# Ledger of designs, part 11: designed miniproteins, single chains, continued (5)

Each design is a single chain, and the fold is of that chain. pLDDT is the mean over its residues in the fold that is shown.

## One batch from the design tools (miniprotein)

Design m16376
Fold by ESMFold2-Fast:
Structure m16376 (fold): chain A 68 residues (1-68)
Amino acid sequence: SLQEKIDAVEEELRALIAANRAAGRDPRTDPEVQAKLTELIDLAIESGDPELIERAVELVREVQAANA
């Protein structure tokens, strides 16, 4: 389902953010993080679910934070 795709992309994205932080890199500089963020946002918008959209927005904020 669309929800399952969103959940999978969110999990992959969180893992990529954690890996970048562990390596001392800004996750915003990783093209894979950028691609997954775009995919997550597009899927959330496509779902029309306000809860899923809010989750995507929260994750974008985490990536943009200095300690994301």
Scores: mean pLDDT 79

Design m16377
Fold by ESMFold2-Fast:
Structure m16377 (fold): chain A 63 residues (1-63)
Amino acid sequence: SETTDLVARALEGDEEAVRRLAERFGLSVEETRELLEFAKENNMSPEGLAQLLEFRKEVREER
């Protein structure tokens, strides 16, 4: 998915991908970097973090 691609690039240090993830999910760039560092520290896959971000967006829309 596009989200998985952005997460993978952001985890590799692509600053544009970090900004695009922040915009897509309504996060600050700082919050996005914190989530990426959390994912790295917890050995989370790009797919896993992408699923978490999409789930958070859906829950916010549903309540």
Scores: mean pLDDT 79

Design m16378
Fold by ESMFold2-Fast:
Structure m16378 (fold): chain A 50 residues (1-50)
Amino acid sequence: AAAARRRARAPLERFYESMIKNAEKIDPELAKEMKAFYDERRARWEKLEA
């Protein structure tokens, strides 16, 4: 179960990291908000994996 969840999560993590990097170049404030949202999402994934 945990392996399947990590497999599904990896592409989303890479995609979101790419979006944050792009946003930092255009709108650093938006990038900070996206980073906060990603951190919240990551915490949720960690709860599901625990």
Scores: mean pLDDT 71

Design m16379
Fold by ESMFold2-Fast:
Structure m16379 (fold): chain A 70 residues (1-70)
Amino acid sequence: MEREQLIEAAENLKKQAQKVLDLSEEERQKNKELVDSIIASLEYMKKELEKAGIEELVKELEELIEKLKE
């Protein structure tokens, strides 16, 4: 995957993660499988970004993962 495509995919995933964070606590608890799926996708993307040396996005995805696991 080209660096530009990887960055675009990560930015799209950040938007999806933010939508999940914008849900109420009750809605997140009811949709736990969806939350867990987004966390797994973020962790996978973080590893790909680390391999590509895109450290700024790695840190941003780490912060989103921590917030979603809270």
Scores: mean pLDDT 81

Design m16380
Fold by ESMFold2-Fast:
Structure m16380 (fold): chain A 65 residues (1-65)
Amino acid sequence: SKAEEIERKLEKAKEIIKEGVLEQYPDLESLEIKAIDEHTLEVTYVYKGKTYTEIFDVDKVLAVV
């Protein structure tokens, strides 16, 4: 049950981030979201030929939905 809770939490946070990034950059070239651990997501995206990497706290992402 705890593993399922963590998995669903990560899936929800990934979806929120994906929606937010795509809303801000609709002509985005690529988007990758990787779970580093149960609290941390690494987001890498390419926009206008430039690569960006941002780290997100899962709990903070879920708090602003």
Scores: mean pLDDT 82

Design m16381
Fold by ESMFold2-Fast:
Structure m16381 (fold): chain A 95 residues (1-95)
Amino acid sequence: MEITDKEIALSLTRMMIALNDAEGVANLIKKLAKTDPEIAAAVLREAGKSKNDEVVLAAVKAAIESGDPILIEEAKKVIENSKNKELKEKMEKIL
């Protein structure tokens, strides 16, 4: 299979999630937001599946702070789909 930039970013995101690297995920989203906001949104979606609340919160915060409309919309979807009430409240406060 052909490895795309999106697949590389998602593989790196999955590794960061496994390592509980919230800062790494946030920095990846911030970097991609400037060049490839659609790939940054895919990274945010993958991070949103994490069971580590710190990873999810950091990813959502990075997306909102980017100011990119695609990332803000994706962040809203991650917040709406959260089953953790405490995490959802923390994410809503940064909108």
Scores: mean pLDDT 83

Design m16382
Fold by ESMFold2-Fast:
Structure m16382 (fold): chain A 82 residues (1-82)
Amino acid sequence: SERADAAAEALNKKIAEELGPLLEKLDVDKAQEVSAFIIEEADKVMQEIQAKSDLSVEEAKEEAERKAEEIIKLGKKKIEEV
């Protein structure tokens, strides 16, 4: 749906901009482990947004951006632990 597509774009763009450069500095195995973690967290967020049938496109994007900030914090912590 347009709403899900817009939310996914907003979520993925924000995550990529903040975590992309950090992931590039990791070795392949560590980058893969952190990426898998991020994908799992992003999938959970998208499932929640898709379940909310009454959200507008803009509301879904704003929710995705707020959730992206939490994923970024968790991702940075995971990077420090690997």
Scores: mean pLDDT 83

Design m16383
Fold by ESMFold2-Fast:
Structure m16383 (fold): chain A 68 residues (1-68)
Amino acid sequence: SREKAIELLRKAIEKARAGDVEGAAKYISEAIYLLTGSELASRHVYTYLSKQSPEQVIAIAEGLLKQL
């Protein structure tokens, strides 16, 4: 559900603020799976975000929240 995706995105922001980029990427990828039903999209998002800085991951999660 969108509500569950919002919850996961908020948890991702908390993880990224703590410096846990991989944990943040995992929560965002789970939110993408809930929103799209696509395992491929979820895996691509995880691979992409796990290589970003905490600040970039926060910005992406906040951008996704604005679209929901």
Scores: mean pLDDT 88

Design m16384
Fold by ESMFold2-Fast:
Structure m16384 (fold): chain A 55 residues (1-55)
Amino acid sequence: MKLLFEDEDGRKYEVVAEGNKVTIKNLETGHELVYENVDAEELIKKLEELGFKKL
């Protein structure tokens, strides 16, 4: 699963889910956050709670 998100400051992020691994990449800086042993749907809900919008 590959999704694009935008934060409240207009920064764009690529979210890639592969099994139990989710990678969040900041498209401006190239900074990556990797989460292992997570549910992708659960993590997406948490991102939306933090003000991220799915594009």
Scores: mean pLDDT 79

Design m16385
Fold by ESMFold2-Fast:
Structure m16385 (fold): chain A 80 residues (1-80)
Amino acid sequence: MELPTVEEWLSLSLEERRALADKIVEWVKKNYPEKADEIKALIDTVLSLYERAKETGNPYFEELARELFRGLIDYLKELE
């Protein structure tokens, strides 16, 4: 699977981010099943932080979500 860049992720709507997150989790389940639950938990946290940013209007939650997603993609590239 070609992993998205952080820039590509940032260009997506919340609905598109959820769809891409599902694809990442399925790819991890197929290739690295022992890491699937942890990666899913991290992705769920990223999406939750974007939801919190929208609910609160506080940009801090969006910045945290961006940095967590960056770390996640860097980690997945190391596995590939």
Scores: mean pLDDT 79

Design m16386
Fold by ESMFold2-Fast:
Structure m16386 (fold): chain A 123 residues (1-123)
Amino acid sequence: MEELREVGRRLLKEGGVILDTRPVSQVERDFGLKFKRVGEIVEGIMRAGTENGGIIDLDELVRILREHGITRVVIVGTGPQVKVLAEYLRQQGFTVSVIPHEALLEDPELALRVMREGEVDLT
């Protein structure tokens, strides 16, 4: 878990974030972090998911990312909802990579590699 947070901090220094669309309880468990609200960025990890399996409003997401100087997003997840989110963020001018949660948990440094390469989809 500390390794994931170190990766998140390194991403943030390079203008990147890990964007997790899962319910907050799962994100907090896997990263060992606490989030006060949807859209909060803690140590390079962004809570985009709601308790009910929804995600943050897309316009609000883009506003928060731009306010924090983020230009690169690593979305953690799989499935159609994640692909729609990735395409929307690319249309807004972000560099987007997508990786499955299991791959990130097995190799935290993968997030840095795919962010630096840009536009990688491993799902």
Scores: mean pLDDT 81

Design m16387
Fold by ESMFold2-Fast:
Structure m16387 (fold): chain A 76 residues (1-76)
Amino acid sequence: EEINEKIKQLKKELERTDNDLAAVHREIEELRKQLAENPDDKEVERKLTVLFVAEGLLEAARDFLKWQIEKLEKEK
């Protein structure tokens, strides 16, 4: 398989990861607004904790994909 096809696949995966990360960021902002209105809302606090974990995992995946793309583009 050509390097160009691998780069294409990784870029599509990066785009999906960036879209997922943007969605997580939007949910975090909405839940932060809810928590500001009701600071003792433990359900909102727990949902935020889950989203922060998801954010960290998606950021790590994004960074790894960017690194792979850059490495393959240098070999191109």
Scores: mean pLDDT 84

Design m16388
Fold by ESMFold2-Fast:
Structure m16388 (fold): chain A 66 residues (1-66)
Amino acid sequence: AIEYLKKAIEAIKEGDYESAIDYLRKAIEEAPELRPFLEAAISAIKQGKYDLAISLVEEAIKALEE
């Protein structure tokens, strides 16, 4: 899951929003407990709120770094 979250952040920074959304969906499949953060991040990307999307993905990474 963490690997896909990091790839999603890089994709957002590169302007590849379709790949970012795909990586976030793959992360949800591997770590369903992150769904609230990652669904919110996908919604943020679709709304053009890229800084918010990155922040939500970073919070998901922190949740996995126990």
Scores: mean pLDDT 82

Design m16389
Fold by ESMFold2-Fast:
Structure m16389 (fold): chain A 75 residues (1-75)
Amino acid sequence: MADEGGRLFAEALEAYRAGADPQVVTDLFLESLKAANPETYAFYKEWEKEVGKEALTEHVVKFVGQMARERAERA
């Protein structure tokens, strides 16, 4: 169900707020995309081949952090 991606994304936001390892946050985010947006997941996996795992992790953590701030403003 598409809502499974939302659950996994919420777990990524929780991990980010808890100060978890950036790789844990990235793995949860990618799992959320795989469940909700398979084409976007494929895009990130293709980008990983081009920029490497460290650059992808940095980008994902920055994005998740921005989403955490935006959700705080909407709540």
Scores: mean pLDDT 79

Design m16390
Fold by ESMFold2-Fast:
Structure m16390 (fold): chain A 76 residues (1-76)
Amino acid sequence: AEEDAERGEEARREGNLEEAIRHYARAGDQYFQQKDYEKAAEYAEKMSEVLRENGNLEGAEYLRGIAEELRELAKA
C-alpha cells in the first residue's frame, strides 16, 4: 500500500497521469482490504484530482463520491 502510494506520487510529478491512477487504485484497494477506509478514501480522492487535471470531470466526481462513501464507512 505505502509503496504503491509513493509510486503514484512519483508518476503524478512526472506527468504520467494514467500510471498515477493505476498506483493510487492499487494503494486504495490494499487499504480497503486492510479495512483502513480513511486511507482508501484518501487515494480515491487523489485519483479524482488526477482525473480533474486531465479534464475527466465525470470520472473525478464519481471517485469523489466513492471517497465520501469510504469516509462514512470509516466512521462505523
Scores: mean pLDDT 82

Design m16391
Fold by ESMFold2-Fast:
Structure m16391 (fold): chain A 70 residues (1-70)
Amino acid sequence: SMEEKLKEAEKLGKEAIEKIKKGEDVDKVMEELQAQLGEILAKASDEERKKLKELWDKYIEEIEKVIEEK
């Protein structure tokens, strides 16, 4: 469902932020995150993709802020 996809994407975004904050390799974390989100998007309808993009934009902004502090 869309709600399940949004919840999974949110979990992945939060986990990526925590990994970067803990000093894991940024390039590796971002590559893994993009791969996992790509799988969700590949299975998503057009309506689901729209909602997923809104959530993704939020987490990308937070990740960019964390990366800039490194």
Scores: mean pLDDT 77

Design m16392
Fold by ESMFold2-Fast:
Formats: sequence, C-alpha cells, structure tokens
Structure m16392 (fold): chain A 55 residues (1-55)
Amino acid sequence: SLEERAENAIRALREGLENGDRTVALVAARELRKLLDQMSPELREEAEELLRRVE
C-alpha cells in the first residue's frame, strides 16, 4: 500500500541519516518526495522533518 511504502521510505531515510549513509538517505528522500502529496498529514510532517536533515 501507499502508506506502507511511505513508512518504509521514512524508515530507510531515518536509518541512512543515523548511519551517515548519504547514498541511502538520498535514495529514500527521493522516494519520500514522490509520496508526500499522498501521505496522511502525520506521516507527511514526519517525512518533511527528516527531509530537512538531508541538506
């Protein structure tokens, strides 16, 4: 489902950021950006917070 896909992308981005794996973080961030408009408000807020950390 879209929600499971979004949750998996959030988890991958979080893990990439925690491990300092820029490649994993960038791939997950790209996936999350594609899903932002289709997420619940709660998931979107979490995703946008994590995306700010990818700078």
Scores: mean pLDDT 81

Design m16393
Fold by ESMFold2-Fast:
Structure m16393 (fold): chain A 90 residues (1-90)
Amino acid sequence: SQAEALVKGIESELEMLLQAAKEGKRGAAKTYADTIRQAALYVSEHYDEEVQRKVLEMLRKAAKQAEEIDKEIAEKLREIVEEVEKRLRE
């Protein structure tokens, strides 16, 4: 489905973000985070709660992993998590 393809795309970009962060490529990691934010907000606007919760779970997992890699990247991911959570609760 298109929803599954979008979720897999976000998952892949989160993996690329974490890899870039591990390699010290903070600029690349921030660029991936910006792309991920746009995709997550698109999901919040156009898809049901089930898809939104799945994306939120993936974002939370990535943010937790990033805490041990790069604190600035982890903070940026937590900001995206907070923005998505707020939209889901409203």
Scores: mean pLDDT 88

Design m16394
Fold by ESMFold2-Fast:
Structure m16394 (fold): chain A 64 residues (1-64)
Amino acid sequence: DKLLKKLEERLKKLEPKVEASGDPALKKQLEAAKELLEKAKETKSVSYLVAAALQIIGLELDLE
């Protein structure tokens, strides 16, 4: 799905920013987002996809 691919791209762009921040809370949020995206792929669940999107948006906002 196009949305899943876009979320994966956004997550990959966030990885170096999280690493540069050195913040363990942001690293935990990144891992949670990865887990939710993996669950969305595995189950094809819209609920997991939405949860992953919200985690990614939260990470993007926390990094600003």
Scores: mean pLDDT 81

Design m16395
Fold by ESMFold2-Fast:
Structure m16395 (fold): chain A 81 residues (1-81)
Amino acid sequence: MEEFERRIKEAEERGDKQLAADYYVGLALHYARQGDAETAIRYAEKALELAPDHPMAENVRKAIEALKAGNYEEAVKALAS
């Protein structure tokens, strides 16, 4: 957790929004695996806000919908792909 927060700050300081979004996707995956849909959605939405053209953007949107439906397994598959 703290490791992701540190890496996000470093990426933001370098102006690397794509890298920062990668770490937000990692946080969303972590919380989805913990069964915390609300926190996972929050981080996934932050990743899309920061880098809407990210290579994983479609998978992140799919994960958000799965989390809203209570489908943690489907969300984890989408975020881990």
Scores: mean pLDDT 79

Design m16396
Fold by ESMFold2-Fast:
Structure m16396 (fold): chain A 60 residues (1-60)
Amino acid sequence: GVRALLEKAVEALKIKFDKEAAREAVRLAVENGLYDLAEKILEVVEEQDPEFAEELRKEM
């Protein structure tokens, strides 16, 4: 399901950060009401690129 895909995406982003993958993961989480996963993705993004994390928060 979508939740399992997003959990794998969080782990993948921790290994190799990709801005496009992060943006799509946040969008997919929000579209499916999975705000807990959206926040986890944003935490990973903020550690790597805090400016981009703020951009993504404004797009939510």
Scores: mean pLDDT 83

Design m16397
Fold by ESMFold2-Fast:
Structure m16397 (fold): chain A 82 residues (1-82)
Amino acid sequence: MDEEVEDALALIYLGIGKFLESQGRYDDAIAAYKKAVEVATDPEVRAFAYENLASVYEKQGKTDEAEKWRKLAEEYRKLAEE
């Protein structure tokens, strides 16, 4: 299914984001995580991407942005658990 391919691609973007984050390339990591969100169709995968976005924004000291992404991660986790 195309949906499975999209979520597989989202996981690849999550991996790229994690690698970039480990290099201190936070803006590039954010771009990769946002691509994961855009491509993901599974709420669980999307929640994971939002959690990673929150973490990177927090590392940048952007607390308000981190809080927004954490709230989205929580919402999509609840959706995935249904």
Scores: mean pLDDT 82

Design m16398
Fold by ESMFold2-Fast:
Structure m16398 (fold): chain A 69 residues (1-69)
Amino acid sequence: LSVEGHRAYQQGDLEKAIELYEEAYKQEKDDYHKGDLLYALSKVLEKAGKPEEAEKYRKEAEELFAKAS
């Protein structure tokens, strides 16, 4: 999981959080960690006022978690 992305999200820097989580997602190979990153992205996007994109990533995260378990 992106520690820097999580920190940005907690501080309300939503644009930075999205950037950091997306970068971490591109470099991640593990399906479980990819799911965690997509779930984190979905929460940030919902807070940023993009609920449709948030729901899409949330669904993808759930599918990756199911695949990884």
Scores: mean pLDDT 78

Design m16399
Fold by ESMFold2-Fast:
Structure m16399 (fold): chain A 56 residues (1-56)
Amino acid sequence: SHMAEISARALASLRRFVATETDVGGVETAVRTALKEGLISEAEAEELLAAARARQ
């Protein structure tokens, strides 16, 4: 579906952002916003937040 495509693109963009961004607070805000908007699942949000924190 179109929504699944949007969610997949949002997740891919957030994974790139987590990999490149040094501001963990900014990453956390972006991930929480995507979760609130229903673009990613809670499990995907936990994965992204763990990855961002591991980079510190």
Scores: mean pLDDT 80

Design m16400
Fold by ESMFold2-Fast:
Structure m16400 (fold): chain A 79 residues (1-79)
Amino acid sequence: MDILEVAEKLEKEGKEYEKKGNYKEAAEKYYLAGVYYDFAGELEKAIELYEKALELAPNDKELQSIASSMLESLKEAMS
């Protein structure tokens, strides 16, 4: 499977969890989708998904730490 296909599938799963109000699971899927988009060089999409993960899981300390670090690194690399 193409790395972009994996990213798209994870993003779709995140949207489905978000629609159901399962924000923790949605955030986890959005974070993973962001990682795959990042590896694929789709940096703007990765930033969008990391920000979405942070927004949906504000009390998940581990996810907040990892996703914010990834987001900061990408923003620094693009500036």
Scores: mean pLDDT 85

Design m16401
Fold by ESMFold2-Fast:
Structure m16401 (fold): chain A 65 residues (1-65)
Amino acid sequence: GPAGRKNAEAARRAAEAGDATGAASAAHQMYLSGDGTREQVRKAVEAAAKGDAEAAAEYAILAAS
């Protein structure tokens, strides 16, 4: 939905800036709102927790699709 796309875009921008914390925040917002595919949101949160901002953004985008 629109909230999922907005948070996926935020995660992508955070990854481009090397901001793992920003990517984690965006993925967590998708989790709390119930937007997107739950499995992909979980993978995004796990990637962000490991400091992998790029993988977190990729999974957030997939969850929003």
Scores: mean pLDDT 71

Design m16402
Fold by ESMFold2-Fast:
Structure m16402 (fold): chain A 64 residues (1-64)
Amino acid sequence: AMAAAEAAIDEVVREALEKRGLSPETAQRIRDLTLERMKRLGITDPEEARALAELQVDAVLAAR
């Protein structure tokens, strides 16, 4: 369950790195923040983890 949620986050971050022009450093920061939030909230569902990662990517890009 947790491994599937982490994989979903990794997929979203990878797509943002490839398609949205994120630096590897920014992508790693988004991954770390999303994983921390996921663990704090007890999220184990991959769909919820994916939505959380997408929200985090959008928030970081909007701040630029």
Scores: mean pLDDT 78

Design m16403
Fold by ESMFold2-Fast:
Structure m16403 (fold): chain A 60 residues (1-60)
Amino acid sequence: SMEEELLKRMIEALVEASKKAEELKKKNPELSGREVIEIMVEEFNRLAEEIKKEEAEKLA
């Protein structure tokens, strides 16, 4: 279903955001857990907005 496809894309975006946060933590081990989560959330929101735009274009 379209809902399952959207969920899959959102999960993939979250995984990508998590990997980015992990790489930044490796480069700066002084980053707190909160800062790592904030980086992950910011990247996820960026990716989620791109997904929303793509879905909106499919309805136009």
Scores: mean pLDDT 82

Design m16404
Fold by ESMFold2-Fast:
Structure m16404 (fold): chain A 55 residues (1-55)
Amino acid sequence: MKMTREQAVRAVAGVLRAVGDALDAGRPVTPEDIKREMLALGVPEALAEEVAKKL
């Protein structure tokens, strides 16, 4: 599926938040962390799963 620009920006922001949170906690980032942060930013669950799977 094609992402809109807004969805792509929110997905990238979710990844950056997940990485930042994991770094602050001193642990590796997981796909679950990425999905959670994307969902928190209003990214649809299906899109969040696709992005987390491809990273």
Scores: mean pLDDT 75

Design m16405
Fold by ESMFold2-Fast:
Structure m16405 (fold): chain A 80 residues (1-80)
Amino acid sequence: AAEVQQAQAQAKQLARDVVASGFSKAGAAIARATGLSRALGVAMGVGVQVAQDKGLSPDEALKLLENLVDEAGKALLAYA
């Protein structure tokens, strides 16, 4: 449980860094999130793709990424 919560918190920080960088750090963030968990990596990748495809504002993109990370974290806790 503690490891999943820590990984989720790190993935949320990566989401903030991605948005703050104007998505220039997206590739590195996806790779790092995947290293924490495949589910977190998928959540980060999907969130980045959707945010860019829809032209979301920084606030909307961050909310989407954090929501997807939270859903991935819930799924990981269900199997922990």
Scores: mean pLDDT 83

Design m16406
Fold by ESMFold2-Fast:
Structure m16406 (fold): chain A 86 residues (1-86)
Amino acid sequence: SSLKKAVEIAVEKAVEFLREKGLEELAEEVRRLAENEDLEGLTELAKEAEEKGEIEVMIEIGTVASTIAMALSIEKLIKKKEEEKK
């Protein structure tokens, strides 16, 4: 689905960025949290990056979380509209 593809693109971009920064462990944590749709966990990692002044890292993690939240919202809206059409 296009929603799964959007999440996959956001995750792969973030993982590649983090690996290029030498943050391999953080890259794997972001992937794991995204696979579990753990928005709270992703937000906690973004907060830690902000506290360290790693603004680009925070943006990449935040983009993953935002893309997942948007995909879930679109899926819920589609399902609701399909149920209303019978």
Scores: mean pLDDT 85

Design m16407
Fold by ESMFold2-Fast:
Structure m16407 (fold): chain A 90 residues (1-90)
Amino acid sequence: ARALAELALALAEKALELARKALELAADVEAVARAIAAAILAIGARFLAEQALKAEGEKAEKLAAEALREALDALRLAEEALAAAEAAAA
């Protein structure tokens, strides 16, 4: 449980880094919206991971699993946002 929460936290932080880079490259409102959406999801995943690290037992396991799922979704959206911003800049 703790290891999954730590992994989720690391992935959420990575997603935030990519979302910030996407926002810096964003040339239009749609690109900005994608980057912001990725950042919001990453912040939510980070919050759940931090809650999982403070919890114990089955509650910690459920929060860690949810945090990991949201962190992976945030990372995917951040990667998509960055790729779209880079393609628009080319």
Scores: mean pLDDT 82

Design m16408
Fold by ESMFold2-Fast:
Structure m16408 (fold): chain A 80 residues (1-80)
Amino acid sequence: LEELKEELKKLVEEFKKLSEELIKKLEEEGDLHTAEAERELTKIFEENVEKLLELENEEDIKEAIEHLKKLIEQIKKKIS
């Protein structure tokens, strides 16, 4: 369980970094509406992850890890 929590925390750090990069790119391109939407989604996701870590449900944490990996891939494609 602790290893899964550590993996999730590391993925959250990477996700936050990529989200900030995407938001900056969108703002520079003048896509302010999409940038705002990405900020709200990132905030909601962070709040959900914090709750999962408190509950310590192994299956929920595994699902969050898989979902976060998918989100990271999607953001990388958008930044590219």
Scores: mean pLDDT 78

Design m16409
Fold by ESMFold2-Fast:
Structure m16409 (fold): chain A 63 residues (1-63)
Amino acid sequence: MPDIEFKVVEVEDPATGEKVKVVALLSKDGRIGTVFVPGLEEEYRQNPELRAALEAAARAKIA
């Protein structure tokens, strides 16, 4: 049985300063394993720097 949790956090988009909702899946030890931003899948595909920045911001909010 997978022991995972998820959290939704608001982080600031580094390009616009607007609040963006990020869904983070946490492992058993509370570390962030997967991050998903609903509605921004195309931006993630086209801009890996944006993805990395949002994942880092979400990790900081959760940790």
Scores: mean pLDDT 67

Design m16410
Fold by ESMFold2-Fast:
Structure m16410 (fold): chain A 78 residues (1-78)
Amino acid sequence: SMAAAARARIAALEAQAGALALRATELRFQGAGLDKQGAATGSEELRAQGEAAYAQADAAEAQAAAARAEAAALRAAL
């Protein structure tokens, strides 16, 4: 049924959003560690790597938000 297909897609989108949120948390932890190392050693390279990790975390959070928005739209259409 259309309702069963929509519920399966909602579940998949919410699972994807959860996985992306975990990825973002890991990337922010990595970025914080690189920032601390960069500050301690005066390394611009480590600081740049930390910024890149934060940018990847922001992208993952944006993708998670988009997946949740799609799931919410599908739920509203049921």
Scores: mean pLDDT 92

Design m16411
Fold by ESMFold2-Fast:
Structure m16411 (fold): chain A 90 residues (1-90)
Amino acid sequence: MEAEEAARRAAEAAKAAGDEEAARAAEAGARAAAEAGRDRDAPTTVGVGGAVAAIGAGVSGYITSKGKEAAEKAMRAASEAARAALAAAA
């Protein structure tokens, strides 16, 4: 449940900054990362990379509209979600 925890932190950081869109994007990205981590057959770098790329794209748009501090929190949470998914694959 590490990816879900990271998503929760990202969502809370975004809500604290007053950014519902960032919170929504973080939750969607974490859901994708959690699904990649749940693959018990053979978690693939492609699955994890895809989730990270989707999160990165959302953060990129957010940076443009909302400023760097909130974006840094979203990026940190996205990195944690990616790390959790990768750890589950190990």
Scores: mean pLDDT 55

Design m16412
Fold by ESMFold2-Fast:
Structure m16412 (fold): chain A 133 residues (1-133)
Amino acid sequence: SVKEREAKELTTGGRALAAAGQYDEAIELYKKALELNPENASAWHNLGEALAKQGQYEEAIEYYKKAIELEETARGYHNLGEAYYKQGDYEKAAEAYQKALDLSPENERSKKNLAEVYEKLGDYEKAEELKKE
């Protein structure tokens, strides 16, 4: 529909602003995109990412979960894991990174981050197993 196209264009504009470090302006465009199309998983994800860049991890987690609920992606789970890690919730970070690896087994960043989380949890054997593959 016309509204879905307009929402996608607003999301694209928000990404350009976020790439320039203009997170407040990016957030405004993502919110407008979501008013037009609340099922836009990319807009929910990008809103969460902009909030995480501002250190607002609690809100970022909420919006990452909404994005994942609409569309499960390795990137969505990876970013959810990073946000949990920043809050010190290592158990939930491990769960999210594992889901990211389940969707993308060759994702070296998620694998490395999961190993670091297992080290934080004291699961050194699981951390070493990830480093050997």
Scores: mean pLDDT 90

